# Designed miniproteins, single chains, continued (5): the designs that were tried, part 26

Each design is a single chain, and the fold is of that chain. pLDDT is the mean over its residues in the fold that is shown.

## One batch from the design tools (miniprotein)

Design m16880
Fold by ESMFold2-Fast:
Structure m16880 (fold): chain A 103 residues (1-103)
Amino acid sequence: SDDQTQAVARAAAEAMRELLTDPSYKELVDAVKSIEVDVEGDGDRVVVTITATATSPENIEKAKQVLELIAERLREAGFEIVSEEDSQPSPTTAVRVLTLRQP
């Protein structure tokens, strides 16, 4: 539903705000030049696509850590992650697609 899709989008935005403002994540944030989150409702499910672009290929593992951190924040917000699909379309780009079950 639109309400559930908005709830997931707000939780993802909150996770990103925490990442950008918490000093404990400074090393990860400094290693990543962009984080994009797309949220799409699909019936009783919500699909979240998280794309993190590292500042260099050497920082790709830190970009992947950013994807995991956002996924963990969605779990903490009460959303059930029913599937996770990871890909790396370039040496500096990491993508995670999460399918969430709405409560």
Scores: mean pLDDT 86

Design m16881
Fold by ESMFold2-Fast:
Structure m16881 (fold): chain A 73 residues (1-73)
Amino acid sequence: SPLDEQIEKLELQITLLDFVIGSIELLKEKILANPHVSQEKKDQLIAELDKTIADLQARKAELQAKLAELKAQ
């Protein structure tokens, strides 16, 4: 049904966002563990990645809310 197709697409989009968020979090760990990167540069890079994660988390929350509305019908 069109409803089932919409649910499947939203679930896939949420899964892909989770993968991207997880990948960025692993990148943060690698940056923090790198002894050749200055603390000032680490702070700058982590702040930029945290902003990106926040934007992706907001998008994920929007998709999860939409998915919940569809499943409640």
Scores: mean pLDDT 91

Design m16882
Fold by ESMFold2-Fast:
Structure m16882 (fold): chain A 93 residues (1-93)
Amino acid sequence: MTRERFEALERELLELADRMGADDVTKGMIRITIAVARVEAEKTDDPEIQDLLLRYAELLSKSQLLKDTDPKRSEELRKQAREIQAEIDRLKS
């Protein structure tokens, strides 16, 4: 189920955030990013869009986690997230 996939991703990323010593603001941004993507995924019956939204949430959340510790990797992940967002927009057209 789509909800279970997003809940699993949230648990994984928050565990990673704790391991990295991320602050509550960063953890809050990850929760919001995943929640927004999950809500969008629940609005569609297209499994391709659901998979892309899950991937988008993962990439964007990881970019937020790495923003201060590894800015170069953060930028690379953010670029990948933008590419996924463009693909989602194309599929919704």
Scores: mean pLDDT 85

Design m16883
Fold by ESMFold2-Fast:
Structure m16883 (fold): chain A 85 residues (1-85)
Amino acid sequence: PVPEEQRPHVEKRKIITAYAIAKLGEELLKQGDPRVDQSVLERARKLIEEHPPTPEQKKLAEELVELTLARDLEGVEKLIEELKA
């Protein structure tokens, strides 16, 4: 394990967004929706592997997924843009 002071700083929000995109992408693929493409999913999964989300961050990401699905996928494009920044 790398000491915290030696690893790149990644904002908690970006980790939450990555986990939410990974979950949304899996759900959208089940429905045949290619909106979250393979490259976006790979980027999200790589961030999660480098910075595993805490149980609290996972819960926040799951809430974000539920809200996005309830809003007929409004905000998915914004989440993808946020991950790419």
Scores: mean pLDDT 72

Design m16884
Fold by ESMFold2-Fast:
Structure m16884 (fold): chain A 67 residues (1-67)
Amino acid sequence: GPPQLAVARHDVEPARPGELGLRKGEKVLVTGERVDADGRRLWHARSLTTGREGWVPADALEVVETL
């Protein structure tokens, strides 16, 4: 699907390799999604603040705009 602009609802700590840490209010571009082995819905995100990329729990992000 098209990239989405999203904002972190709260601070996010990476729990596994490949996950992205975020601060509350940090803006990200979401470009992908998956469900992990534990049934967690993850979005692939790039931080607009740090430029770092990784997987973030989808419930930690609020979509602001679809690009």
Scores: mean pLDDT 83

Design m16885
Fold by ESMFold2-Fast:
Structure m16885 (fold): chain A 85 residues (1-85)
Amino acid sequence: VDEKEVIAALGEIYLAIGKLDESRGDFEGAVESYEKAARLFEQAGDYEGAAIAYRNAADAHRKLGNTEKADELYQKAEEYRRKAE
């Protein structure tokens, strides 16, 4: 196990926390957890994970009415999706 593997695993944990927050209607908590996951995946070089996390954060921001922030995060998710190719 190296540092990047541990960091990516933490990203997966925060992705799971964000999904749980969404399931209970806590979209503010979901945003926080997904944005933490995205940053951890970025740090680990896991571009696929970062794309997923930013997409989920964007969806949660839309549910909060934060349309401009959601659009920014959708763009960031697409950039990381392309890097994962």
Scores: mean pLDDT 88

Design m16886
Fold by ESMFold2-Fast:
Structure m16886 (fold): chain A 84 residues (1-84)
Amino acid sequence: EELIEKFRELWEEYRKLVDEYRKNKATDPEKAAELKQKIAEVRRKIDEVMRELAKNDPERTEKIATELAQEGALYDRKRAEEEK
């Protein structure tokens, strides 16, 4: 349960960083580069937590990851369209 909550926290952090990256990508390339590094770090932590969750309950882990990934992809798509 703690690992699932950790995954959700990391996913929220990931989304916030991606949003900030998109806002700065066109106007502040130095900040965008820094945000890219932070995104990569959070992604690594997500992968670590996902491996631990898969050991305990692979079916539940897959479902949670799929649901959050789908929500993230839809959110990212809308954000990208708004930035045109």
Scores: mean pLDDT 71

Design m16887
Fold by ESMFold2-Fast:
Structure m16887 (fold): chain A 81 residues (1-81)
Amino acid sequence: RREELLARYREIAARLEELYSKLSEEQRKELEELARKLEEELKAEIEKAKATLPEEEAEEIAMELLVRGVEELARKAEELL
């Protein structure tokens, strides 16, 4: 399961990197602002999981949240193109 999440993360991150290279400077700034907001939200959720769950379950949730974050960024990048 963790390996599946990591593989999914890598695939989406590679796609996001490709999309990012096609964006204008203005579009990149919009994406970076969304990334900053998502990073703050995800960090709070990850810390909550670490405080309330066993280590292995917290790590799995952290991976799921990271996958969600890059999915949202890739979607936004596609909308901007």
Scores: mean pLDDT 80

Design m16888
Fold by ESMFold2-Fast:
Structure m16888 (fold): chain A 71 residues (1-71)
Amino acid sequence: SAERRALLRAFARGWARTLGLDPEQVVAEIDRLYAEGKTPREIVEELARKYGLTPEQREALLEAVDVIEAS
């Protein structure tokens, strides 16, 4: 839904700022991957590879995405 997408984008911007990343670039990457038909899990794996996330950071992101998807 548009509301869940807005929440995910808001979360992604905050998350990106915490890691010192460009918030709008991260949001654009997520939007592109969704347009390609990637699942939330695949999107997290692509972000983990691109931004060099630790296993702990990757698991935290997966948990956060699952909570948003359940809303």
Scores: mean pLDDT 77

Design m16889
Fold by ESMFold2-Fast:
Structure m16889 (fold): chain A 73 residues (1-73)
Amino acid sequence: MSADELVELGVEGLRRAAESARSAGMDRTAQTALQQAQTLEDRKPQIKSPEEALKLIEEADKAVQAAAAAEGA
């Protein structure tokens, strides 16, 4: 799988996570997920390897999980 394809899947996953968060009433988590999706799209031209893409997706997922934990407390 190319770095480009991984970023696109990551962005789609984050946007889907945002919709799930909104359905659960977690508006702040949804906003964080959308911001992370936009950041990945903006960085897409600079991502040169699948390894780098996976690392950035993992960092984005951690940010969303941290937001969900804070909002759910």
Scores: mean pLDDT 84

Design m16890
Fold by ESMFold2-Fast:
Structure m16890 (fold): chain A 81 residues (1-81)
Amino acid sequence: MLSKEEIIEGVEKLIEKLKELLKQTTDPAVKAEIEKAIERLKEILEEIKKSEDLNEQYKLFDEAVKLAMGAYLKYLEALEA
């Protein structure tokens, strides 16, 4: 089971990975989607830090993972163009 600290570290790593993808992205639409995902991940990170409910922390982490995966899939699609 992930601790709150591990969840926070996980979201921070997702933000850093998306920032790396943003630097490598040439498609303006994909850049916009990655930037939007980074902004939402930062909001989720703040919500997790303020949460004392482990169930809420897990729900926020699930949302973070889904957002990061969505942005990554759009990046992969752009690489095939």
Scores: mean pLDDT 84

Design m16891
Fold by ESMFold2-Fast:
Structure m16891 (fold): chain A 55 residues (1-55)
Amino acid sequence: SKPLITAENAEEFVKKLLEALGLDPNNPEHVKIAIDYLLKHEELTEEGRKKLEEL
């Protein structure tokens, strides 16, 4: 099933993607890569998009 990113699950999606890619959650460049990927490739609610942009 295609995952849907909401405000409530956006942080968990970023965390899971960082872990899957072997990226460092304390590195802002790595966090940006994960957020940019989710914004381009995943289904998002308006609230989910805003939450990702705040991270």
Scores: mean pLDDT 83

Design m16892
Fold by ESMFold2-Fast:
Structure m16892 (fold): chain A 86 residues (1-86)
Amino acid sequence: GTAALLQAFDDKYAAEFEELLAKMEKEGLSEEEKEEKVRELLRKIAEEEKDPYAAALVELEEARETTDDEEALRKLQEEKVAELNK
């Protein structure tokens, strides 16, 4: 799932994600607010670091906002996971 991509990506950016997660937990944010902050960090990493994992996660997130087609989203996710596991 998207969670699997996030876990694979976490090893490379563990410190940045742990800092973000600790900050979000301390602030008592809702799940929706936590997801938005994760999206912002992923966009930043994708743009500044040109990281393919971050880019894939941003594309999946943007697709979820633009379509209700769960099958299309699942296929996009599977394609991105396959590309990253080369």
Scores: mean pLDDT 69

Design m16893
Fold by ESMFold2-Fast:
Structure m16893 (fold): chain A 118 residues (1-118)
Amino acid sequence: SMAREEEEKRAEEIEKEVNELLREKTQSLYDEYQRLVREAVEALLAGDYEKAEELRERAERLHKEIEEKEKEILEEFIKEKGVSEKLAERLRVILETANALIRIGAETELELARRKRE
C-alpha cells in the first residue's frame, strides 16, 4: 500500500539522520580509536608487546566510551523524534551489531600482527 511505502521511506530517512548524527558526534573519538589500534599493530610488528597491550587496553576503553556515548545519542534521538518502538529496537540492534563488528575487526588486525611476529 502507499501508506506502507511512506512508512518505509520515513524509516529510511530516520536511519540516515541518526547515522549522520552519530558520525558527527563520534568521528573524532573513532579517529583516535583507529590511531590507537594502528599503533598497537605497529608495536606488535616491532615486538614491543608491553606497548602493544597498553595501546590495546586504551583502545578497548575508548571504544567502550564511544559505545556509551552512541547509546545516549540514539536514546535521546528516539525520544525527541518519537521513533516507533519497532524501529527503535531495530536501530539498537544495528548499533550493537556495528560495534561488535568494529571490535572483531580490530582484534583480527591485532591477531594477524601477533602471528606475523611469533
Scores: mean pLDDT 88

Design m16894
Fold by ESMFold2-Fast:
Structure m16894 (fold): chain A 77 residues (1-77)
Amino acid sequence: PKPSPKAIELFAKSNNLTSLPPEMQQLAYDLVRNAPPDVLEEVNKLLDEASEAAQSGNTEQAVALLNQAKELVEAAA
């Protein structure tokens, strides 16, 4: 089952990702929940960097960092 919209909204608010498109907010949530242990530390680091970029208004950088985390998770699967 897909996560509830409310869970994604709360996650985005807690991580300062509310300025990102909903698809990117969902991606960040899914990455944290589904990352294998071997890449979880790197995924969390990229999420923190994406949060900082989003807070500074750099949406392009935030999206790029989330896509980088997605590639790490996909490579580890």
Scores: mean pLDDT 80

Design m16895
Fold by ESMFold2-Fast:
Structure m16895 (fold): chain A 88 residues (1-88)
Amino acid sequence: SEDAIEVSAKALVEKYGLSESTAKRIVKARMLIQQEKFDELRKTFTPGQINAIIEALEKIKKELEERGSHPSVLDYIDEFIAKLKEIK
């Protein structure tokens, strides 16, 4: 739902200092990957926008590593990045 995307995006803005547009794209991309809607993901985002999402996720991963986050959280981000690279 749109409300769920906004709540999740706001959390990313507050925690990582992302722009609201980038945070919303991350949440939308995550939802489409979880639903295995890869064709919809390709239609929703340009290759440049997918690259921007990957760069934002790589930055988030570095911040999580610096904070000593659990390996399962880092693995989750790595899988998300890998799926985004797979579709482009």
Scores: mean pLDDT 81

Design m16896
Fold by ESMFold2-Fast:
Structure m16896 (fold): chain A 65 residues (1-65)
Amino acid sequence: LLEEFRAALEAGDVDRAIELGQKLVEKYPDNKTAINALKAAVEAKEKGDRELARRLLQTAFDIIE
């Protein structure tokens, strides 16, 4: 799961990274910073800012790892 999330980030697959990130935060429900970063990434994607979404997902990954 964590390796698949990293691979999606490296591939620039923001949609896949968000899907996998949602599964990761289920394992770390008390990690509010990671949850908030994932939430912000979803909003950035909806606004068309895929680069910001990718950076926010990377931030969530770094917090979990």
Scores: mean pLDDT 75

Design m16897
Fold by ESMFold2-Fast:
Structure m16897 (fold): chain A 89 residues (1-89)
Amino acid sequence: MLTKEERRALAARLVRDIGEVLKELGMPKEKIQRLARRIADAVMDAIDEGKTPEEIKERVLEVARELGLPDEAFKKIQELVDKYVEELK
């Protein structure tokens, strides 16, 4: 099983990958930084609370839904989160 520190390292990579996706879609830097921060906080808090991989995925996708991302961005984020969840297993 992955340690908490390893899970946090994978989460940091996930947040960076999400930021790159949003940058490729032409979002302003300031908006990307705000979104990445909210997603990072949600993932790190869930890891610190001992949430399951499935619960971590739900929190990230809920934050993405609340932020009103375009469908293409949401789909790419969902694919990245699914990959992250598989790496946590």
Scores: mean pLDDT 79

Design m16898
Fold by ESMFold2-Fast:
Structure m16898 (fold): chain A 61 residues (1-61)
Amino acid sequence: GSLEKALQLVKQYHGKLDAETLRIALSDVLGFPLPKETAERLLELADTLTVEQLQEILAPL
């Protein structure tokens, strides 16, 4: 699903500090405008991030 694709995208940007490019790509995949702060947080968590955690982080959006 979209969450699994979003998780893969976050992990692919792991070690690259381009939060704005990730934010735009995630917004397209998820169909929601993602805040920059959320994209930055996801990059910080990328190594240990699970689909369940991603869903919780995106739930308020």
Scores: mean pLDDT 76

Design m16899
Fold by ESMFold2-Fast:
Structure m16899 (fold): chain A 58 residues (1-58)
Amino acid sequence: SAAADAARLAAIQAELEAIASTISDPVEKQELLVMASLVPSLSVEVAEILLAKAKERL
């Protein structure tokens, strides 16, 4: 449902912002924050891929 998708995108955005807070490099942090800001305009599938890729860096 659209409501479930919106809730999942909000959760992914928050998790990307949390990951960004752990990054010491200001350029990498800013890049991830920009990606997080785009999450509400993405499909859940694409947002999940971005989250998985961000987690692989940890």
Scores: mean pLDDT 84

Design m16900
Fold by ESMFold2-Fast:
Structure m16900 (fold): chain A 94 residues (1-94)
Amino acid sequence: GAQQTFILDVAAGQSAAVDFDIAAAGNYRITVANNGDAGAASVTVYDANGNQLAQITVRAGDQASFILDLAAGNYRIEVRAGAAATITITIQRL
């Protein structure tokens, strides 16, 4: 599939989530940019059954990426931020 990009506005101490679909099984790079000014955001990836696949922490002003081997199906990313932040998530097929 094509590259997918999501923008999540997260209030301090709150969570926001986005659902995404994988059309073809394979390796996917997930890139998370924390465009906030303070603190850190915890980013968790879940499968359609609610199983946690990965979790990372990204500090304000930083960007991190990781690779997941994903089957075709539906997934959810949940972001929890210690301080208010706009989080950009990019999912790219490798």
Scores: mean pLDDT 87

Design m16901
Fold by ESMFold2-Fast:
Structure m16901 (fold): chain A 82 residues (1-82)
Amino acid sequence: SKEELFEKLIKEGREYVKKLNNKELEEKFEKIVEIFKKAIANGFKMTEEEKKELNELLNEMGKLYSKLSKDPNLEYAKVELK
């Protein structure tokens, strides 16, 4: 079901984000989860505003991930992602 797929994606994404041990990344991920929960409650429909917010959060997470992945202090986290 769509709900089962969503729960699996949340679980996998949350585990991945937690490995990076970054509060801002975790907070942005949880905001994305909230948007998807609202969409599910609304018959799997997102508003144009929710789609825009989702795209902005995904772009911000991508930029943050790129910054974190280049941070020398996170070299240990990179090894565990292999």
Scores: mean pLDDT 72

Design m16902
Fold by ESMFold2-Fast:
Structure m16902 (fold): chain A 100 residues (1-100)
Amino acid sequence: SMEELVEKLLEAIQNKDYDKAFEYAKELMEWAIKNKDYDALLSIALEMLRIAPNFTKEQLEEMIELLKKAIEWAEKNKVPDEYLRTLRRILEELEKILKS
């Protein structure tokens, strides 16, 4: 369930297990896209940005690609401009972290 995945994500973050946090967040974003849960998608993307400095370069690159796909999906599904603007801002911040 989504609730179980959220609990696992939060536990992984608390334990500083960023590899597991990355995998659970990826599953949650895919779940949010599949279920058209834009609020969940935005919340997970914001949480990923918060913990992003702890990711490897490879994890950051994968997260950036996943977020780009999420933005394309959101544009196609006419998600409100406010959500799209915030998702694009998160993408820009992740790209800055990758370049650091």
Scores: mean pLDDT 85

Design m16903
Fold by ESMFold2-Fast:
Structure m16903 (fold): chain A 60 residues (1-60)
Amino acid sequence: SPVDQQMKQLSNQYTSQYTTIMNNRFNALNNNDYDSYSRYSQQSSDLDDNVDRQVQDISS
């Protein structure tokens, strides 16, 4: 169904973006760059909020 296809695309985009953010957060933490760590943590939160909204939009 179109819903299944949209969910699959969202899942793939989320996985890619999440992986990039997590790697950046880990690297920032390893370098004691707490300012960058905080920014990437915010990006992770923003990504989760955006994905939750898109899931609701697709499912409704």
Scores: mean pLDDT 87

Design m16904
Fold by ESMFold2-Fast:
Structure m16904 (fold): chain A 67 residues (1-67)
Amino acid sequence: GAAAEHFARQLARLHGAEARAEVLSPTVARVEVTGPDGRRGVGVGEGPTPIGAAAKALGLAMREAGV
């Protein structure tokens, strides 16, 4: 949902990165991150809420992007 996407974008921006989040189900989200050096990361996360799933996905994507 829009809240999970907004959350991922705002948190990524605090680290100089850009993020796009997609809620695949109420418990699964996919996040793509582009870091300030152009490195890309993708994460898929599971959680009890869309925001929780997006937070886990964002963490994985940021790690892969080197953020």
Scores: mean pLDDT 80

Design m16905
Fold by ESMFold2-Fast:
Structure m16905 (fold): chain A 95 residues (1-95)
Amino acid sequence: DVREAVLKLVAALILYVGDALDRPDGDKEIEKLNLFVKNSKFEILTDENGKVSKVVILIPKDASEEEKEAAEWFLNYIKENNIFGDVEVKIEPIE
């Protein structure tokens, strides 16, 4: 269900921000995350039965190193917390 996947992404972002706030340098991480969120898109791909098969984190083709770093941190957070189980989660450029 696409709605379930969207809710999981939102929950993951909230939990990630909460974790960042507990660190001395969390303000810098939140700034990078803010840039990433503003300039990225999340594409949820479904199979022939409407089940979520892949989640793609789309970043600008010319994304800054800070945006790329934030995208990788978020991807790692999703993987470490098994947010999407067996569903493939990856980062790709928009163009």
Scores: mean pLDDT 76

Design m16906
Fold by ESMFold2-Fast:
Structure m16906 (fold): chain A 95 residues (1-95)
Amino acid sequence: MRAEKLAKAREILLAMGIPQELVDRYAPKIVDVAEAGKVSVEEVAGTFAGMFFSDGSVDESLSIEEYIELLRKNKLTTLDDYAAGLSPEEVAKRK
């Protein structure tokens, strides 16, 4: 079950142009968020890719709960929407 979802998450992220090193790192978290939030792996992976390509970075410190809240607020999140939910100073410093 989990291995199948991990393989699907990796496939989607690679297809979206995310580097393999980051895919291997984030795929488990995407699966965990999808299962906890009762959303598809495709929805979570799409949101993650949107965040990554909007600013060229992703906050690796996001908890599963925080990521679920972002999905609930914004189905397609931009970095601006992400920053509105988090500290703007912290996002700006990671620039």
Scores: mean pLDDT 61

Design m16907
Fold by ESMFold2-Fast:
Structure m16907 (fold): chain A 100 residues (1-100)
Amino acid sequence: PRQEREWTLEELEKKVEEIERQAEEIIKELEELAKKRPLSELEQLILEKAKEILEKIEEAKKKAETAKEEEKKELYKELIEEVERKLAELAEAQREAEAR
């Protein structure tokens, strides 16, 4: 067992929806910013990673449409783990930007 707490399907779906909304907000803010000035390399990286997160969520939701409840739980758990990995990559990129 990797996690000591049990997530219900509803809790997992809510967490995925929260992540999706955050990714969509980041994309919208950066696209609006791009209309006013060129995005920095870091801002472009953040935009790309946010789009990758959104794409993975869309793929997971599509698979979930035909999946049984237990398969949906597994799929969403894997999605959350993948998103945490992407967020770690963004944190590293941000630290590098602070060094410049």
Scores: mean pLDDT 75

Design m16908
Fold by ESMFold2-Fast:
Structure m16908 (fold): chain A 83 residues (1-83)
Amino acid sequence: SAMAEAMEKEAEEAKKEAEGDRLLVLLQARSSIENGRRALEEARKRMEEKAREMEKKDKQYGEKVREFTERQVEEAERAIEEL
């Protein structure tokens, strides 16, 4: 349906934003581990807010966005520890 297509598009946009946030965190971490960890905490808050917004519109799409953003956070944490 048109509604499902719109929600899927919003979910993909949220995932793209989360990937961008992860890359920004890694760029900050390269200059300073402390800055990277601060950037990760702020990115986590933004990702959580996006997931909540999506859940209010559609629980299934919100859950998919939440799962994706949680993986991005985990990948960023591991990458920071390897710097």
Scores: mean pLDDT 84

Design m16909
Fold by ESMFold2-Fast:
Structure m16909 (fold): chain A 62 residues (1-62)
Amino acid sequence: AWAADYSVEMDIEVAPDGSSVTVRLRVYDRDGRLVYEHEVTLPATPEGLERAGRAVEAALAA
C-alpha cells in the first residue's frame, strides 16, 4: 500500500469572510522527498468539500 511509507501534511485555512476554505496537501516519501502537492480552494459546502476530497484521492491513487 502506498500509504505505508508516506508522511502527509494537511493544512486547512478558512477565508477571512468565511465563504471558502483552502486545503493544502503535501505528501512526502520515506526519504523526505515531496511526491505530491495539491492546493484546492472550495466553497464551504458539503458538496464542494466532497468533490475536492475525491479529486485529491484520485490523484494520490494514480
Scores: mean pLDDT 70

Design m16910
Fold by ESMFold2-Fast:
Structure m16910 (fold): chain A 120 residues (1-120)
Amino acid sequence: SKIEELLEEFEKEVEDLLKKMEKATTKSELIDVTNKIVDLFNELGEKLVEIAEENNVPFDELAKFMKKLSAVYESFLQKTNEVIEKLENGELSLDEAKKELNSIVKDTFEEVKALAKELE
């Protein structure tokens, strides 16, 4: 399906950014990669909505999907910002922040994949 193809393409891009995250040697590099992942998830969300509209998903079901997707992304941003704040304040080491961000990104992508299945 178009949704499966889209998810495969974005999974590869997420994995590439996670590899860049692991190689980050400074706080600035880690923050830069994290911002690119935020942008990538926003693009994925927009494209999922576009596919749902093209497939004539009923308005009420699309509204439920968008509400759930928004909640997932709000949670993602909150958790990501908390990790970055702790990294900036010295409460987390660079390696600890990388580990937490990697987990947050992977969990968020799995939640988005699960929601995308509701559009099929």
Scores: mean pLDDT 89

Design m16911
Fold by ESMFold2-Fast:
Structure m16911 (fold): chain A 101 residues (1-101)
Amino acid sequence: FEELKKELIERLREAGLPQILIDFVEKALEALKARKEGDEEKEEKLSKEIEKLMEQVIKNVSIEDLKKAIEIIKELKEKSEYTEELELIIHALELIIEVKK
């Protein structure tokens, strides 16, 4: 998991994506892991942070940057054991795009 998170964050940074979007993806992945492990307290705390980050992403991140993030996550999903978690993050980013248009 830590290796996947590190690789994902590194690829998003190399693509020149905004820090707020990178923070959103990182926290979303951590929350999905907490859910899978049954850590309800950690999931609840992270969910509150994600709600605030989502508002900032909707306001400040371009549709083009959101699409770039989705493509990077799709590439990592193809070789990852965390396929379901990455798929949920892709879905969240697609919903943000729909809200922004």
Scores: mean pLDDT 81

Design m16912
Fold by ESMFold2-Fast:
Structure m16912 (fold): chain A 79 residues (1-79)
Amino acid sequence: MLTNQQLMDGVNASVAQIRDYADQLDSLGDTDAAAQFRQQADQLDQQAQQNSNNPDKLGQVRHQAGDAVDEAQDRVAAL
């Protein structure tokens, strides 16, 4: 099982990837999608910070962050 720190590191990495894809969406002219993904990344980051000592909830946030990365990547790929 992952430690709380490893779960947090995973969320932080995914949040950074979402923000990178949001920057790509901005460069491609999809500013609305970029703003939406940045807002989602901020929410995931806040949720991770609030649940840093709760491995079950942090695991859920990590899965949600992974899903958001996939959605952002698919949106960039579709443009």
Scores: mean pLDDT 86

Design m16913
Fold by ESMFold2-Fast:
Structure m16913 (fold): chain A 67 residues (1-67)
Amino acid sequence: GPIEELIALVEKAKADRAALLEKARATLSPRDYAVVAMVLEMSDEELRTLSPEATERAIRLLRKLLA
């Protein structure tokens, strides 16, 4: 489901966190950058507590950055 997709995207992003955060800083608004920075600090259990809207937003942003 969406939460499992988010966890997989965050794990992939964490493999090169510094490069992903630099790309996010260069390409995203400050608000969207804050969302990405936040989810990259979260554990899998913390990610599971996100609302459906927050989960979908994070997935959209990470998909764009990892494309």
Scores: mean pLDDT 86

Design m16914
Fold by ESMFold2-Fast:
Structure m16914 (fold): chain A 60 residues (1-60)
Amino acid sequence: SEALQKKIEAEYMKKMAELTKELEKRMDVIGDDIEARMAERTKAGKELSEYRKQLLEKAK
């Protein structure tokens, strides 16, 4: 369904925006710790990827 596809896209974009704001706040707290900064970026990427999978499973 095109309507379902648009809904998934909107929810994905919303989650991406939320994770971006969370990541910015975490980076502010971490400062210049490169390893910690990379770990938080990796975590955010995995969370977004998992959320996409959940949206697709919910659509079944």
Scores: mean pLDDT 81

